Designed miniproteins, single chains, continued (2). Designs and how they scored, part 60

Each design is a single chain, and the fold is of that chain. pLDDT is the mean over its residues in the fold that is shown.

## One batch from the design tools (miniprotein)

Design m6070
Fold by ESMFold2-Fast:
Structure m6070 (fold): chain A 99 residues (1-99)
Amino acid sequence: MEEELKRLEERRRKMLLGAEGGVAALYVSSLGIAAESYYKKADPEKAKEVREKTREAVKKVNEGTQLMLEGRLEEGKKLIEEALKEAEELLKEAEEEYK
């Protein structure tokens, strides 16, 4: 009986960590899509580069989420924070170039 409660608590914890990672991945993707949209008409090669960097950042969020699910919270959080910062810089650079 106590084992069932512990399993439910562990499942809830993993679900919440997975949800946090999912929200982070959506945020990174949204910033990357916005950055790509600035280049799409003016420079298709830069648009492609931004898309590839966005995919790499999303991959880092997914890797960070897996680390957190494995109990490596500090490493996972750092990797997610790095990916968020990279996506924010991509949008900032695009906005500064196309003011």
Scores: mean pLDDT 83

Design m6071
Fold by ESMFold2-Fast:
Structure m6071 (fold): chain A 90 residues (1-90)
Amino acid sequence: MEALVERVLREAERIAEELAKKYGLSEAQKAELEAAAAMALIGQQPLPEEERLEMAARALERLAERPEASEELREELRRAAEEARRLAAE
C-alpha cells in the first residue's frame, strides 16, 4: 500500500507541475491540481473499492501536510481523508 501511494503522489506531483508551468498556475492552484490528479490516479487503480478508499485516505493525509497548500485546502483534504477512511471501514 505505502509504495503504491508514494508512486501515485509522485505522478500527481509531476502532472501538477507540468500543468502549472503550461498554464501559469499559482503554487496554491498547483496544490489543488495535485490533489485532484492523485484522486483521479487512485480511481483508475485495478483494486477493490475499499482498497482504493484506503489509498485515497493515505494520499489525502499526506497532501494535507504540504506547506504549499492553503490552510483551507489542508483542512478540506483532512476532512476528505477522514470520510474516505470511514467509507473504507464499512
Scores: mean pLDDT 81

Design m6072
Fold by ESMFold2-Fast:
Structure m6072 (fold): chain A 83 residues (1-83)
Amino acid sequence: MPLTPEKAKKLFKAIDEAAKKEGFSAKEKALLTEVALAGVVGGWSEEQLREYAYELGKQFGISKEKADKVVKVALEVIKKVFG
C-alpha cells in the first residue's frame, strides 16, 4: 500500500488512539508502530507480522501474549486507515 505523508499522519494518529484505548506502554506502542508500518509499507501477512512482533517484542521485553494483542490492534488500525 502507498504510504503518503497524509496517510502516514492518519496512521500515526490511529496508532496513538489505539494505544491509549488499550492502555499500552511506550514500548508496546513502539511495537505497535513497527508492526503497523511492516504491514502497510512491507505488505507483510498476518503470520509474518506475528513472527516479527514476537522477535522485536522480545527485544523490548514484551511478552508473546502482549505481542499477539499488539498484532491484532495493528491489523485493526491498518483496516481503519486503509480498508
Scores: mean pLDDT 84

Design m6073
Fold by ESMFold2-Fast:
Structure m6073 (fold): chain A 75 residues (1-75)
Amino acid sequence: ADRAALEAVAAQARAAAARGADVATLAAILKALAEAQGAEVSDAAARAIAERMVARVGSVGAARALEAAARAALA
């Protein structure tokens, strides 16, 4: 895993949670999180996942989940 990329993802997700982010921003953060861990996710797949997260827990909840995932990967 790329620790610098994971730290950047955690910071972006935290900022998204504080200000409220749209689906496109959340999808970009999700894609960056996957890539930092060596996984490949298409833009379409990242957007679909972000849309489902927002539907389930809201945009702030989705951003907090992404921050938690990045922090867990850094542990």
Scores: mean pLDDT 85

Design m6074
Fold by ESMFold2-Fast:
Structure m6074 (fold): chain A 77 residues (1-77)
Amino acid sequence: MEEAVRKLREAATLFENGDYEGAIEKLEEAVKSGDPEVARQAAEMARLLSEYARKQGKDELAQRFEEVAKRAEEIAK
């Protein structure tokens, strides 16, 4: 869990620095951990980042965040 939580924190930092592609990659790594609690948090973050990406005109990136959220929600069940 600690490693996966670290990935989630790294995703937030990358997003804050404008590295949106790096942020999605770290979220995908966190989801891959298989921890349902981490997956739920990753899904929530991915949906939020998807909305912000759309506001920045990055529709393709927003769609990728939505796909991460869907995968995370499947694991969180």
Scores: mean pLDDT 79

Design m6075
Fold by ESMFold2-Fast:
Structure m6075 (fold): chain A 90 residues (1-90)
Amino acid sequence: MSVEEFVNEVIKLLTETTLKIAMDHGLSPEFRDLLGEMNKEIEEAYLKGASQDEIIGILRRHLERIGERFPQYRPYLEELLRRIEEVKKK
């Protein structure tokens, strides 16, 4: 799998997870801001030629921060990270 194909699958999984959280809990401005910071860092890393492992590292750091701020989202974030790691193995 190319890094581009990996990033496209990550964006799809992030979108699906965000929609599920929004449907179950609603979408707070603070949660949107934290997602925006994560997406920006992922985009900047991708444009600089980051590897799949580097992108996963960025995702893990941001998802940990979001989970600390929103403990109710942790099950969604843990499932998201698990699915992203499975995509890397393809």
Scores: mean pLDDT 83

Design m6076
Fold by ESMFold2-Fast:
Structure m6076 (fold): chain A 60 residues (1-60)
Amino acid sequence: SPETLARLTEVGKKLLEKGEENGLVDEASVIVQRLGDLVQQGVPVDEAEKKAFEEFEKLV
């Protein structure tokens, strides 16, 4: 849906921005790819977003 795509775009931007701030851009990019894959597999966007940020926080 357009709403799902817009949400994924915003979450991806936030993750990449945090990656830049922490010198973890490559790791953030991998997490963004995983986020997209989870949503394509039917995981709700909110749940996939939570998992993506939890994964990133473990690296910081």
Scores: mean pLDDT 81

Design m6077
Fold by ESMFold2-Fast:
Structure m6077 (fold): chain A 76 residues (1-76)
Amino acid sequence: MEKIEEAKRLFDEALRALDAGNYSAAIELFQRALDVYREAIKEAEEKGDTELMEEAKRVFDEGVQRLQAALDARQA
């Protein structure tokens, strides 16, 4: 549970860095968020916790969609 919350926070920080034009920080924070989500999903899968795994995947997908929308808004 804590890892999912950490990954979400890192995604939010990445979006803020991107909005500020700090691409280096945004990339680093996004990469950290991906690593934390990967760990959370792996742990949930190893424990057979399908609900936690689905939640982690959902939050990850929402984060990726939000990041993509932010990138599209800057280019559109």
Scores: mean pLDDT 75

Design m6078
Fold by ESMFold2-Fast:
Structure m6078 (fold): chain A 95 residues (1-95)
Amino acid sequence: VTVKELFLAEIALSAAAGNKEGARLAIDVLSTVDEEVAKELEAVIDDPEKLLAKALEYLEKLGREGTLEAAREIIREGLADPRLRAEYAAAVRAA
């Protein structure tokens, strides 16, 4: 798992939870390793559905099944709230 993959997962989790502040902090860290991707995610920061979809698209492009499993585990632990888990599941199905 790379730092870029971890922060893309964090952005996806924050977007699914409606946590704009958390997403912005994660994008700021991502900008130190990939400024272009961070700028694209910042452009959709006000649209959590688009932010989630774009973060997941970049995770898929990085193309490692083990990395996606690690990202899913982080998201699973973060979404202990049944309400947020249901919302996240719906967003993942839409992406």
Scores: mean pLDDT 70

Design m6079
Fold by ESMFold2-Fast:
Structure m6079 (fold): chain A 66 residues (1-66)
Amino acid sequence: MEVLEEAIKRSEAEQKYFEEKYGIKFDEILVAKDKETGEYVSLLEAEALKKYRGVDYEILPASELL
C-alpha cells in the first residue's frame, strides 16, 4: 500500500536525521496509525495531525506491517 510505504520511508528518514544530528540510535522504524481512519503516517506527521484532528495514533514497528 502506497500510503504505508511512504509513511515508513518518512519515519526512516526522520530517525536517520536524529541519529546523525543528535547521536540517537534506533533499533527499528516506527510508524503511526490513525485509530479513526486506519491511515499510516510518520511520527512527525502524527504529532501535527493529532493536534489538528484530536485523534489518537497507535505507534507500531514497521516490521509488523511488512
Scores: mean pLDDT 74

Design m6080
Fold by ESMFold2-Fast:
Structure m6080 (fold): chain A 71 residues (1-71)
Amino acid sequence: SMEEELIRKARREEIMGEAETGLQIMLGSSEAIAHRSDEAKRQAALERIDEAARRGEELRREYEEKIQQIK
Protein backbone atom coordinates (compact mmCIF):
# COMPACT_ATOMS: atom_id res chain seq x y z
CA SER A 1 0.00 0.00 0.00
CA MET A 2 0.99 3.68 -0.26
CA GLU A 3 1.14 3.79 3.53
CA GLU A 4 3.62 0.88 3.62
CA GLU A 5 5.77 2.60 0.96
CA LEU A 6 5.89 5.85 2.97
CA ILE A 7 6.84 3.91 6.13
CA ARG A 8 9.65 2.07 4.29
CA LYS A 9 10.98 5.38 2.89
CA ALA A 10 10.92 7.04 6.33
CA ARG A 11 12.72 4.03 7.85
CA ARG A 12 15.46 4.12 5.18
CA GLU A 13 16.01 7.85 5.81
CA GLU A 14 16.17 7.23 9.58
CA ILE A 15 18.73 4.40 9.19
CA MET A 16 20.95 6.55 6.96
CA GLY A 17 20.75 9.51 9.34
CA GLU A 18 21.57 7.32 12.34
CA ALA A 19 24.57 5.83 10.47
CA GLU A 20 25.87 9.33 9.67
CA THR A 21 25.57 10.53 13.30
CA GLY A 22 27.18 7.29 14.53
CA LEU A 23 30.14 7.90 12.24
CA GLN A 24 30.56 11.46 13.63
CA ILE A 25 30.49 10.12 17.22
CA MET A 26 33.11 7.48 16.36
CA LEU A 27 35.41 10.04 14.68
CA GLY A 28 34.99 12.46 17.60
CA SER A 29 35.84 9.70 20.07
CA SER A 30 38.95 8.77 18.09
CA GLU A 31 40.04 12.43 17.98
CA ALA A 32 39.46 12.88 21.74
CA ILE A 33 41.70 9.85 22.45
CA ALA A 34 44.41 11.08 20.05
CA HIS A 35 44.44 14.53 21.71
CA ARG A 36 44.08 13.40 25.34
CA SER A 37 46.96 15.64 26.50
CA ASP A 38 45.75 18.68 24.47
CA GLU A 39 42.80 20.03 26.46
CA ALA A 40 41.53 22.41 23.75
CA LYS A 41 41.53 19.76 21.00
CA ARG A 42 40.05 17.17 23.35
CA GLN A 43 37.22 19.55 24.32
CA ALA A 44 36.53 20.30 20.62
CA ALA A 45 36.28 16.55 19.93
CA LEU A 46 33.90 16.05 22.88
CA GLU A 47 31.73 18.93 21.62
CA ARG A 48 31.57 17.18 18.23
CA ILE A 49 30.30 14.02 19.97
CA ASP A 50 27.67 16.02 21.91
CA GLU A 51 26.47 17.76 18.72
CA ALA A 52 26.20 14.45 16.85
CA ALA A 53 24.23 12.94 19.75
CA ARG A 54 21.80 15.89 19.73
CA ARG A 55 21.37 15.55 15.95
CA GLY A 56 20.68 11.83 16.36
CA GLU A 57 17.93 12.55 18.89
CA GLU A 58 16.41 15.16 16.54
CA LEU A 59 16.39 12.71 13.60
CA ARG A 60 14.76 10.04 15.80
CA ARG A 61 12.04 12.52 16.82
CA GLU A 62 11.44 13.47 13.17
CA TYR A 63 11.14 9.77 12.26
CA GLU A 64 8.61 9.17 15.05
CA GLU A 65 6.56 12.19 13.91
CA LYS A 66 6.53 10.94 10.29
CA ILE A 67 5.34 7.49 11.41
CA GLN A 68 2.60 9.10 13.54
CA GLN A 69 1.40 11.11 10.51
CA ILE A 70 1.38 8.02 8.25
CA LYS A 71 -0.38 5.74 10.77
Scores: mean pLDDT 79

Design m6081
Fold by ESMFold2-Fast:
Structure m6081 (fold): chain A 70 residues (1-70)
Amino acid sequence: MIEEVLKKVRELLEKAGVSKETIERILKGIRYALENKDRVVAGVVLHELSKLLSPEDFEEVRRLIEKALE
């Protein structure tokens, strides 16, 4: 489940032309948030993703992350 979220986010960020360094930082934050059920870290990462992704791609990722936090 966590790996599926990370794969989808990586694909969307690569499509958006985001640098490899930024992608790895964001994916590390998502992994930490999901493994620890840390909603504060999840919120910070989602805010960054909202600036990098289209509204449609962001909504897809937000739903996946919120579902994985349950």
Scores: mean pLDDT 86

Design m6082
Fold by ESMFold2-Fast:
Structure m6082 (fold): chain A 67 residues (1-67)
Amino acid sequence: DGYEAGEKAAAGTAAVGGKSPTDEAARKASQAAFEEGGGNETAGKAAADGSGVPHEVGVAMAKRAGA
């Protein structure tokens, strides 16, 4: 639930903020990292490192997942 809400919030913020392409790249990077076996902690880090997703949202998601 927290992971889903955080991911949707990040995507929604990107669309509203007008930085949709950049934030989507960060989101895709975090999803790819998760799929590669990094899990939620790697996804949160990738999102923050991608410089598009709100850092606090990515960190909150990772913490909720136990990263």
Scores: mean pLDDT 51

Design m6083
Fold by ESMFold2-Fast:
Structure m6083 (fold): chain A 107 residues (1-107)
Amino acid sequence: MTKEEIEKLVKEAVEFVRKALENIFKDYKSGKISEEEALERIRTLLEEVAQFLINAGVDIETLKKFFDEVIKILKEIAEKYGLSQEFIDRLVELAKEIGEKAIEKAK
C-alpha cells in the first residue's frame, strides 16, 4: 500500500469506529442495551477493526496510533453521552487490552 492509501484506510477505520460508538452509546443511554452488552459490542467492534487493519498490512506504529485515537474518541463520545467515570475507565482499559493484543498479533 502507498502511504496515502494507508492514511485513507486508517481515517476510514477511525470514522467507522466513531459512528459505531455513537450508536452503541445511544442504545445504552436509551436503555435498549445494558452496560455489559455495550462492552461486548465495543470489544467485537475493536477486535474486528484491528483484525481488518492487520490483514491490510498496516505497520505496528500505525496500529498504535490507531488505538491512541480510538481511546481519545472513546473518552470524548462517552463524556458527550454522560457515561459514569467507572464506565469510561472500563472502556479505556478494554481498548488498551485489545490494542496490546493486536500489536502482539501484528509482530
Scores: mean pLDDT 87

Design m6084
Fold by ESMFold2-Fast:
Structure m6084 (fold): chain A 67 residues (1-67)
Amino acid sequence: MTPEEAIETLRTGDPSGITAEQLREALEKDPELAARVYEMAAGGAEGSGRPDTAARWRKLAEEYRKK
């Protein structure tokens, strides 16, 4: 659950312009957006050979999606 990992997930879809600080603020304010970001981060982590990190991100996405 690092802000850098969440940012990395969005960078492929990001147009240039979203700063790390702006992204952190948006994630904290919008649970639905946070759930989507965590789910995308989990996919990226699994593809990178980090299944433990992927499982952690999926659990966070599930918690936010429950709301």
Scores: mean pLDDT 62

Design m6085
Fold by ESMFold2-Fast:
Structure m6085 (fold): chain A 63 residues (1-63)
Amino acid sequence: AQAQEDAEARRHLKAFLDEASDLPGAEMEKRIREALANDPKFRRGVELMAQHGRDGAAAVAAA
């Protein structure tokens, strides 16, 4: 169960970043802050990326 939820959280984070990558930096930061406040799946994805130290999380780590 946990592994499935973690996989979904990673996919959700990737989809979010793919959509946000076309936005200006300030707009992207705003969306990241809103997601951190309101989206538990997004928070879980960020947490997993922080634990594994992956470069793909750099844009999220800057928020």
Scores: mean pLDDT 71

Design m6086
Fold by ESMFold2-Fast:
Structure m6086 (fold): chain A 57 residues (1-57)
Amino acid sequence: SLTAAQLAAAREALPLVDRDFERARALLREAGIPVTGRDRAELTNEILALLSEGRAL
């Protein structure tokens, strides 16, 4: 299950994917989220899936 802190990290990371890809990945990893996207499209899809699961969107 996704925690409130992980949902907050996912929301913060989403706009960073295009602006600072490495920061977006680091933020998610610091929150304990096992995200493996190798490029902007993959990481965006993983973040959107997390936000959907958490009913954050």
Scores: mean pLDDT 78

Design m6087
Fold by ESMFold2-Fast:
Structure m6087 (fold): chain A 80 residues (1-80)
Amino acid sequence: MEEEFERLKKEAEELKEKLKEALENGDYQSAREYKQQLGKVAEELRKLQLESKDPELVKKLNEEIEKIRETLLEAEKQLK
């Protein structure tokens, strides 16, 4: 469980960086793809949250999901 969380967290960080670069370069096609992939990572984190019985892990999962949500909202503003 913790290992899956760390994997998804690293994946989210990589995708956030790629999304930021794509938006800065005006590569909106790649930006939309990275945004979709970040959404999938958030869904996987939410699944772990529902399956976890560890309150500390649930808190970490919630924090990461919120960070992804904020990133996705900011990307939506730039893609309009």
Scores: mean pLDDT 83

Design m6088
Fold by ESMFold2-Fast:
Structure m6088 (fold): chain A 61 residues (1-61)
Amino acid sequence: SAERREILREIGERLRQIGVAFEGGLMIAKGASEEEARKYMRENGATEEQIKAGIELGKKL
């Protein structure tokens, strides 16, 4: 159904955004600057909260 399709699309988009934040964190762990990681995550639709979480994750890796 269209309703089920919409829910799955929303879940998929949230998972994609989590993936972007994780990739941003990995960039920092691999030696990228915080500014480069922030730019990448913003350009890929991450929220400011997700960007902050990705950066903090990268610093701990």
Scores: mean pLDDT 81

Design m6089
Fold by ESMFold2-Fast:
Formats: C-alpha cells, structure tokens, sequence
Structure m6089 (fold): chain A 78 residues (1-78)
C-alpha cells in the first residue's frame, strides 16, 4: 500500500541519517584516511540495503550515499 511504502521510506531515511551521522563524527574526530574508509563502508552498506527496497527506499538511500560521496571527496581533497 502507499502507507507501507511511505513508512518504509521514513525508516530508510532514519537509517541513512544514522549512517551519515556516524561518518560525520569520524570526519570531525579522526584522520582524513579514517573518514574516507568510514564513508566507503557506509556507501557499501547503503547500496546493500537498497537491493531489496522499493523505488522510494532506493531514492532515499541514493541521496544519503551522494552526501557520503561528497564528504569523502572533501576528505580526499585535503
């Protein structure tokens, strides 16, 4: 149902934010190398989570993955 799709997307939003927040903490407290490694691990996890998701869930995870890619690219530019 549309309600079930919406709830799944909201749960995906929460999981994506939790992964992004953890990577941001590593970026703030660790080395650039640690931040890059954490971002790559989180990107891989989001890709794995997306494999069984609806298009709405996949879109949510893709947005969080894009934010992680941007953060990784900033760490690599240092």
Amino acid sequence: SMEEIRKAAEEAEKRGRELLDKVREVYQTGTPEEAIAAANAAIDELARLATQGSPEVQRVYARHAAELVALRDEAEAE
Scores: mean pLDDT 83

Design m6090
Fold by ESMFold2-Fast:
Structure m6090 (fold): chain A 78 residues (1-78)
Amino acid sequence: MKLELSAPIPELKAGESFSTDLTVTLDPNEDLELTSSSYTAERVDPETGERVVVTLSNIKYDEEKHVITATLTVTRLP
């Protein structure tokens, strides 16, 4: 599995967000079932206590090319 962003994620300050296209290339013998067209996860940095929200939207799977595409949005919470 290989993850590629169309643009690198910059350093985000509290309250800032960034969106970019994410491409996931699966290995040739790998198969994946998608149960949702979007995902949202909140994570806490254990060192700083800062909260980050990661959202994947517009998730599409191209089975013939073994590629998943999505819009990745990362938000640093205040």
Scores: mean pLDDT 72

Design m6091
Fold by ESMFold2-Fast:
Structure m6091 (fold): chain A 94 residues (1-94)
Amino acid sequence: ADPAAVEAAERIAELLNKIPGLEAEVEGNWIIVKNNGDEKAREAMEEIAERLSKIPGVGVIISGNTTYIKIGSDPEGREEAVKAVEEIAKKYSK
């Protein structure tokens, strides 16, 4: 994987782990996010999936309570993805 995409994935996972009810792991340029089924955790994950799926070069796959996020090689898309997750993490890390 692109080292810069891996670094962005690691940063996004760090931010996602600040949201109660979310657990995020990194596999290369993929982030694997599990929500605990709580309403607020599901709302946070839904907002993340919606915003990230619209960013060029970012892939989102939802399977039950697990969401897979792929960070691509587009520098602009990576920066937008990190900023989107920072904003959402601030909203839900209460």
Scores: mean pLDDT 84

Design m6092
Fold by ESMFold2-Fast:
Structure m6092 (fold): chain A 92 residues (1-92)
Amino acid sequence: SEQFERLKRVLEKAIEYARKYKGLSEEELEEIRKESLEKARKSTDREEREEYIAIAMGAELVLEAKRNPSVTVDELIELLKEALKKAEEERK
């Protein structure tokens, strides 16, 4: 569906941002998340809003991994990628 394709694009962008951000400090990640959410809130364009949401999600994934030593950023990314692939395959 259109909703699934849009969600897939946002999540794929979030994964790419998480990869870019995994070397950043907690403080830098919190600032990126905060600024991106503010920009998303102020955006009147849907595509621009979705881009900022993806940035915020990417930063949040890295923050969660840094705060939980039992989970790595790469493990979270891989789980999300596999879930997306399976969902897409089930929808052909």
Scores: mean pLDDT 83

Design m6093
Fold by ESMFold2-Fast:
Structure m6093 (fold): chain A 70 residues (1-70)
Amino acid sequence: MAAAAEAARAAAEQEAKGDPNVTSIESLKVTVTPDRVLVLVKVNTKGSDQEGLDIASRAGRAGAEAARAA
């Protein structure tokens, strides 16, 4: 659904931009089907690779939760 995909994108972007170590969002992909929500986030950070993965995971989770709530 378009509304679910838009909610997922907005929530993931908001979560990623909320972290001061994020310099930019490299990519943000949202796929919503009736049985599945997939949110993939890639961020550029000033921190370690692990920190970037943790931020991307939190942003992806926020997006998926927003899509399921919509």
Scores: mean pLDDT 78

Design m6094
Fold by ESMFold2-Fast:
Structure m6094 (fold): chain A 57 residues (1-57)
Amino acid sequence: SMLAKARELAASAFEAGRASRATREGHPVKGSEDDIDTDLAAALAAEAVAAGRPVPL
């Protein structure tokens, strides 16, 4: 199902973003810019798959 695939892609993007930040910084994130970008990427991925379009990552 396309919705399940969209959720997997969104979850993967979110988890990858978290892991990358943790590895890169070793300190608390100063701002929420990465969080905003991750949320946006997840939303766009879900919409793209639901519409049958390539993920815009």
Scores: mean pLDDT 60

Design m6095
Fold by ESMFold2-Fast:
Structure m6095 (fold): chain A 68 residues (1-68)
Amino acid sequence: SVVVVEAEIEVKEEDTGAQIREKAAEKTGVEIKDSDILFVNGVVVLDSAKASDYGISGKAKVEIVSLS
C-alpha cells in the first residue's frame, strides 16, 4: 500500500467521501482511483457516506492510499 495523497482539505458536513476525493485530487493534481482508500483524520470514509456521519467538518487531514 502506498500513500498517494496527503493534504489538508476544507470539508463540509454534507460532503460525501466521493466529494472529498474530488477536492483532494483537485488540490494536489493527483489522479485518484476508485479502488484507493480515503482516510480523513485517520478514519476510513466510504464514498457514499457524509463527513457528518464521522463527525468531520472544517480543515481535515486527508490521506488517500493506493492498494495497487
Scores: mean pLDDT 81

Design m6096
Fold by ESMFold2-Fast:
Structure m6096 (fold): chain A 62 residues (1-62)
Amino acid sequence: SEKLEAGLAKAKELVAAVAREEFGAEPEISVEIKGDTVTITAKTEAGTGELVAPLDALLNFA
């Protein structure tokens, strides 16, 4: 879905922005989809940030 892809891109950018502010480093972003749940992980050398949401919530970001 085009809306799902757009929402995921916005959610990834939000998670990355929060990780940059919190850890002061550029994060590596990974996405895991398990059933109807999405996990977006921002990993840095200083720490890891994570967003867990239902797939339907990503549509609201588009």
Scores: mean pLDDT 80

Design m6097
Fold by ESMFold2-Fast:
Structure m6097 (fold): chain A 92 residues (1-92)
Amino acid sequence: ARAEFDRLAAEARALLASLDLPADVRAAALALLADMEAAFRGSPSLAEAIAMALRAIGFVLDVEDVLPAEDLERLRRLLMGLARLLLDVARP
């Protein structure tokens, strides 16, 4: 789980660095990613994991008109993969 999470987080960070995003949008994405990484390390509660998943969904929806479809789908897959792993490790 941790190795897969770290890999997806690294891929998401690399993708965000390569995308032509407004500075505020890039900062928001990096902040979300950092919060997801902190939650994973902190053994998240189910409520915390759900909150992170909802934040990831909201971010993808907010950038759907900003990114080309291919880049949007790549970002969606990476963020949803991270959210799934948070839910998998969440405390009951």
Scores: mean pLDDT 83

Design m6098
Fold by ESMFold2-Fast:
Structure m6098 (fold): chain A 74 residues (1-74)
Amino acid sequence: SDIIAELERNGEVVANNESELRAAIQALKDAGIQAVIVDKNGNLIEVVNSATDIDAAVQKAKAAGFPVTIRLIR
């Protein structure tokens, strides 16, 4: 709920590690909210929706390097 509240308030939230990112993606999927994951340079890592494989998204983010930013899709 805190992650969703932050995302709704600011349009984005930062994940500093694998645990934070996994929790954020799960919360987004549970809430039915779509978002994008971008690296520190703003490059797209993954689109988050109901079909997103959390482990695959986390592995992509790990390869790109933390921190990553999660941004709402309008």
Scores: mean pLDDT 85

Design m6099
Fold by ESMFold2-Fast:
Structure m6099 (fold): chain A 68 residues (1-68)
Amino acid sequence: MTLVQEVAERLAAGERVDEEELREAMIEFQTLFGLPADGVLTPQLLRNMLRVSGHPVSLAEAEELLAR
């Protein structure tokens, strides 16, 4: 969970994260939770990743983060 936690903390701090780094963190999150590791970024999956990392956001905030 190190990459997932690091990316979640950076996003919560308002930092920009590279799309490749975010995709890699999502693949790690999907693998850890037994989901298909396709790296597809959805607002719901990003919200869940942030929530389990201790940085819960609304669905609208997750959509805004993906629009960066």
Scores: mean pLDDT 78

Design m6100
Fold by ESMFold2-Fast:
Structure m6100 (fold): chain A 75 residues (1-75)
Amino acid sequence: MDEKVREVLDKIVGGRYWGMDDHEVPKAVQAGLDLLEKNPNPSDEEIESIFDDHLVYSQRDQIIKGIKAASKSLL
């Protein structure tokens, strides 16, 4: 896992994913970061598809805001 992805996850969910879905949640974060690199305003459908596939849509607003903030810091 990319060190930056881990940092984003810690900032967003405070380690709640650890020991549960540490494979799925990082993949969703990485996919979200990839979308933001291509377009800072991805479509709602793209975002929902990523989070729904990884069962994180219930925290979607918090996660996407964290990803956007971290993406700015990374770049």
Scores: mean pLDDT 59

Design m6101
Fold by ESMFold2-Fast:
Structure m6101 (fold): chain A 92 residues (1-92)
Amino acid sequence: SKMDEYLARLEIIDAAAELFGEEAAVVVVRALSAELKESREELEKRAREAEKRNPKIAEFGKRLDEILAKYPSEDLRNKKPLILLELDEFLK
């Protein structure tokens, strides 16, 4: 359901915030919010500012895009454990 997809997205955002801080959460929201046209430009601006301040966030954003490219948005609920595991392995 769309609610299950939304919850999976929130858990990915929470994991990113725990690993890289609140600035990384904006990068995850940008990556997952391809459908949220109203706030896309503001999210993109904030994500770019975060990436400029911290190169680790820029690398995290690239890695997240690679991970999400493997999994369609409709499958986020089913693939959430794999996505979180790949994010954890990025930090090792």
Scores: mean pLDDT 64

Design m6102
Fold by ESMFold2-Fast:
Parts: C-alpha cells; structure tokens; sequence
Structure m6102 (fold): chain A 68 residues (1-68)
C-alpha cells in the first residue's frame, strides 16, 4: 500500500511510503530536522476510498475515512 505525506499548512507533498509506520517516522524526522510545528496529513487510498491520518504539532493523532 502507498501512504502519501503532505504538510497540512503548505499542502506540499513530501513523500510516498509503503506503510503508515514509515510515514509517521518520516514526519518525526522531518520535524526534528526542520523545526517545523505544522500539522501533517497522511493519505492512504484503498479500494477507491481515501483514509486520512492527521498528525498535530502537539502530538495528537486523528484518523478517519474521507467521505466523498
């Protein structure tokens, strides 16, 4: 499966990953290297449906299906 990471503030696509864990590890590393306090959006597309995981700067995580 592919997970796409976006900076939720800039809408910039930062990368594609094979797992949600790899995408989350990328966000942690990116925050550490850049000092950014932005929220990040991880999108998974499965069977024509989109699922979003939002990583907030305070360490909170929100997961949900994107309803069309």
Amino acid sequence: MKYTVYDAFTDEKLGEFESLEEAKEFVEKYRKETGTTHSFLIIEEKDGKKYATILYPNGEVEEGEVVE
Scores: mean pLDDT 76

Design m6103
Fold by ESMFold2-Fast:
Structure m6103 (fold): chain A 72 residues (1-72)
Amino acid sequence: AEEEERRRRRERIAEEVRRELADKSPSQVAGGVAAAMAGASREEALAIGNSSVEEGLARLERLNAERARRAA
């Protein structure tokens, strides 16, 4: 129940990010969507998608590392 609600929230944010970044490169869109699915807020996911590909990737890697440390 609660876990499903969190998953649906991430999916909703990912769809919103995909729509907002429709005019960006596929790599930037993918970065924003990946951030949203990793649990980032809408604003954080959009910031990653609006960054250069290299900067966005570095931010996403830091987010994933923090999530992994908390899960351990």
Scores: mean pLDDT 74

Design m6104
Fold by ESMFold2-Fast:
Structure m6104 (fold): chain A 67 residues (1-67)
Amino acid sequence: SAAAEEEKRKREEALKKAEENVKISQEMIARQEARSGPLTPEAKAELQKNLDTTKKGLLDVYLKTLG
């Protein structure tokens, strides 16, 4: 049905967006280190924590897609 197709599109879009957010976060860390040299341990820990949160979001979206 149209409703089922709409839900499928929304799930696929959410998954793609979450995947893109992880990629952007990883690229930001890499670019920051390339531009500024090695990050301080504190700054690196904050960026890693943010990345972990984004990855958890991706996992949650992925689990919804599977269920």
Scores: mean pLDDT 75

Design m6105
Fold by ESMFold2-Fast:
Structure m6105 (fold): chain A 83 residues (1-83)
Amino acid sequence: AEAERESARLRAEAEAEAARVLQEAKKEAEAIIKEYSTSEDGKKLGQRLAESELAAGEQRSAEIRDQAAEEIARFAREAALRA
């Protein structure tokens, strides 16, 4: 019961944080594209920088989820050892 409650909380918090990080990366990418849209060379540079920003946000989002999954797995293992 407690391990299930903690697992649900950690998952919900990780998903919320991952979603926020991804949303911030998307907003930053859009701002970069808009800022660099004044010239042909700027548009190409802006596109590359925006893709880099999105990739970084996706990696951070995945890392947050993976860390939560590892913590949940640890709690499940510890609970099994105490049973």
Scores: mean pLDDT 82

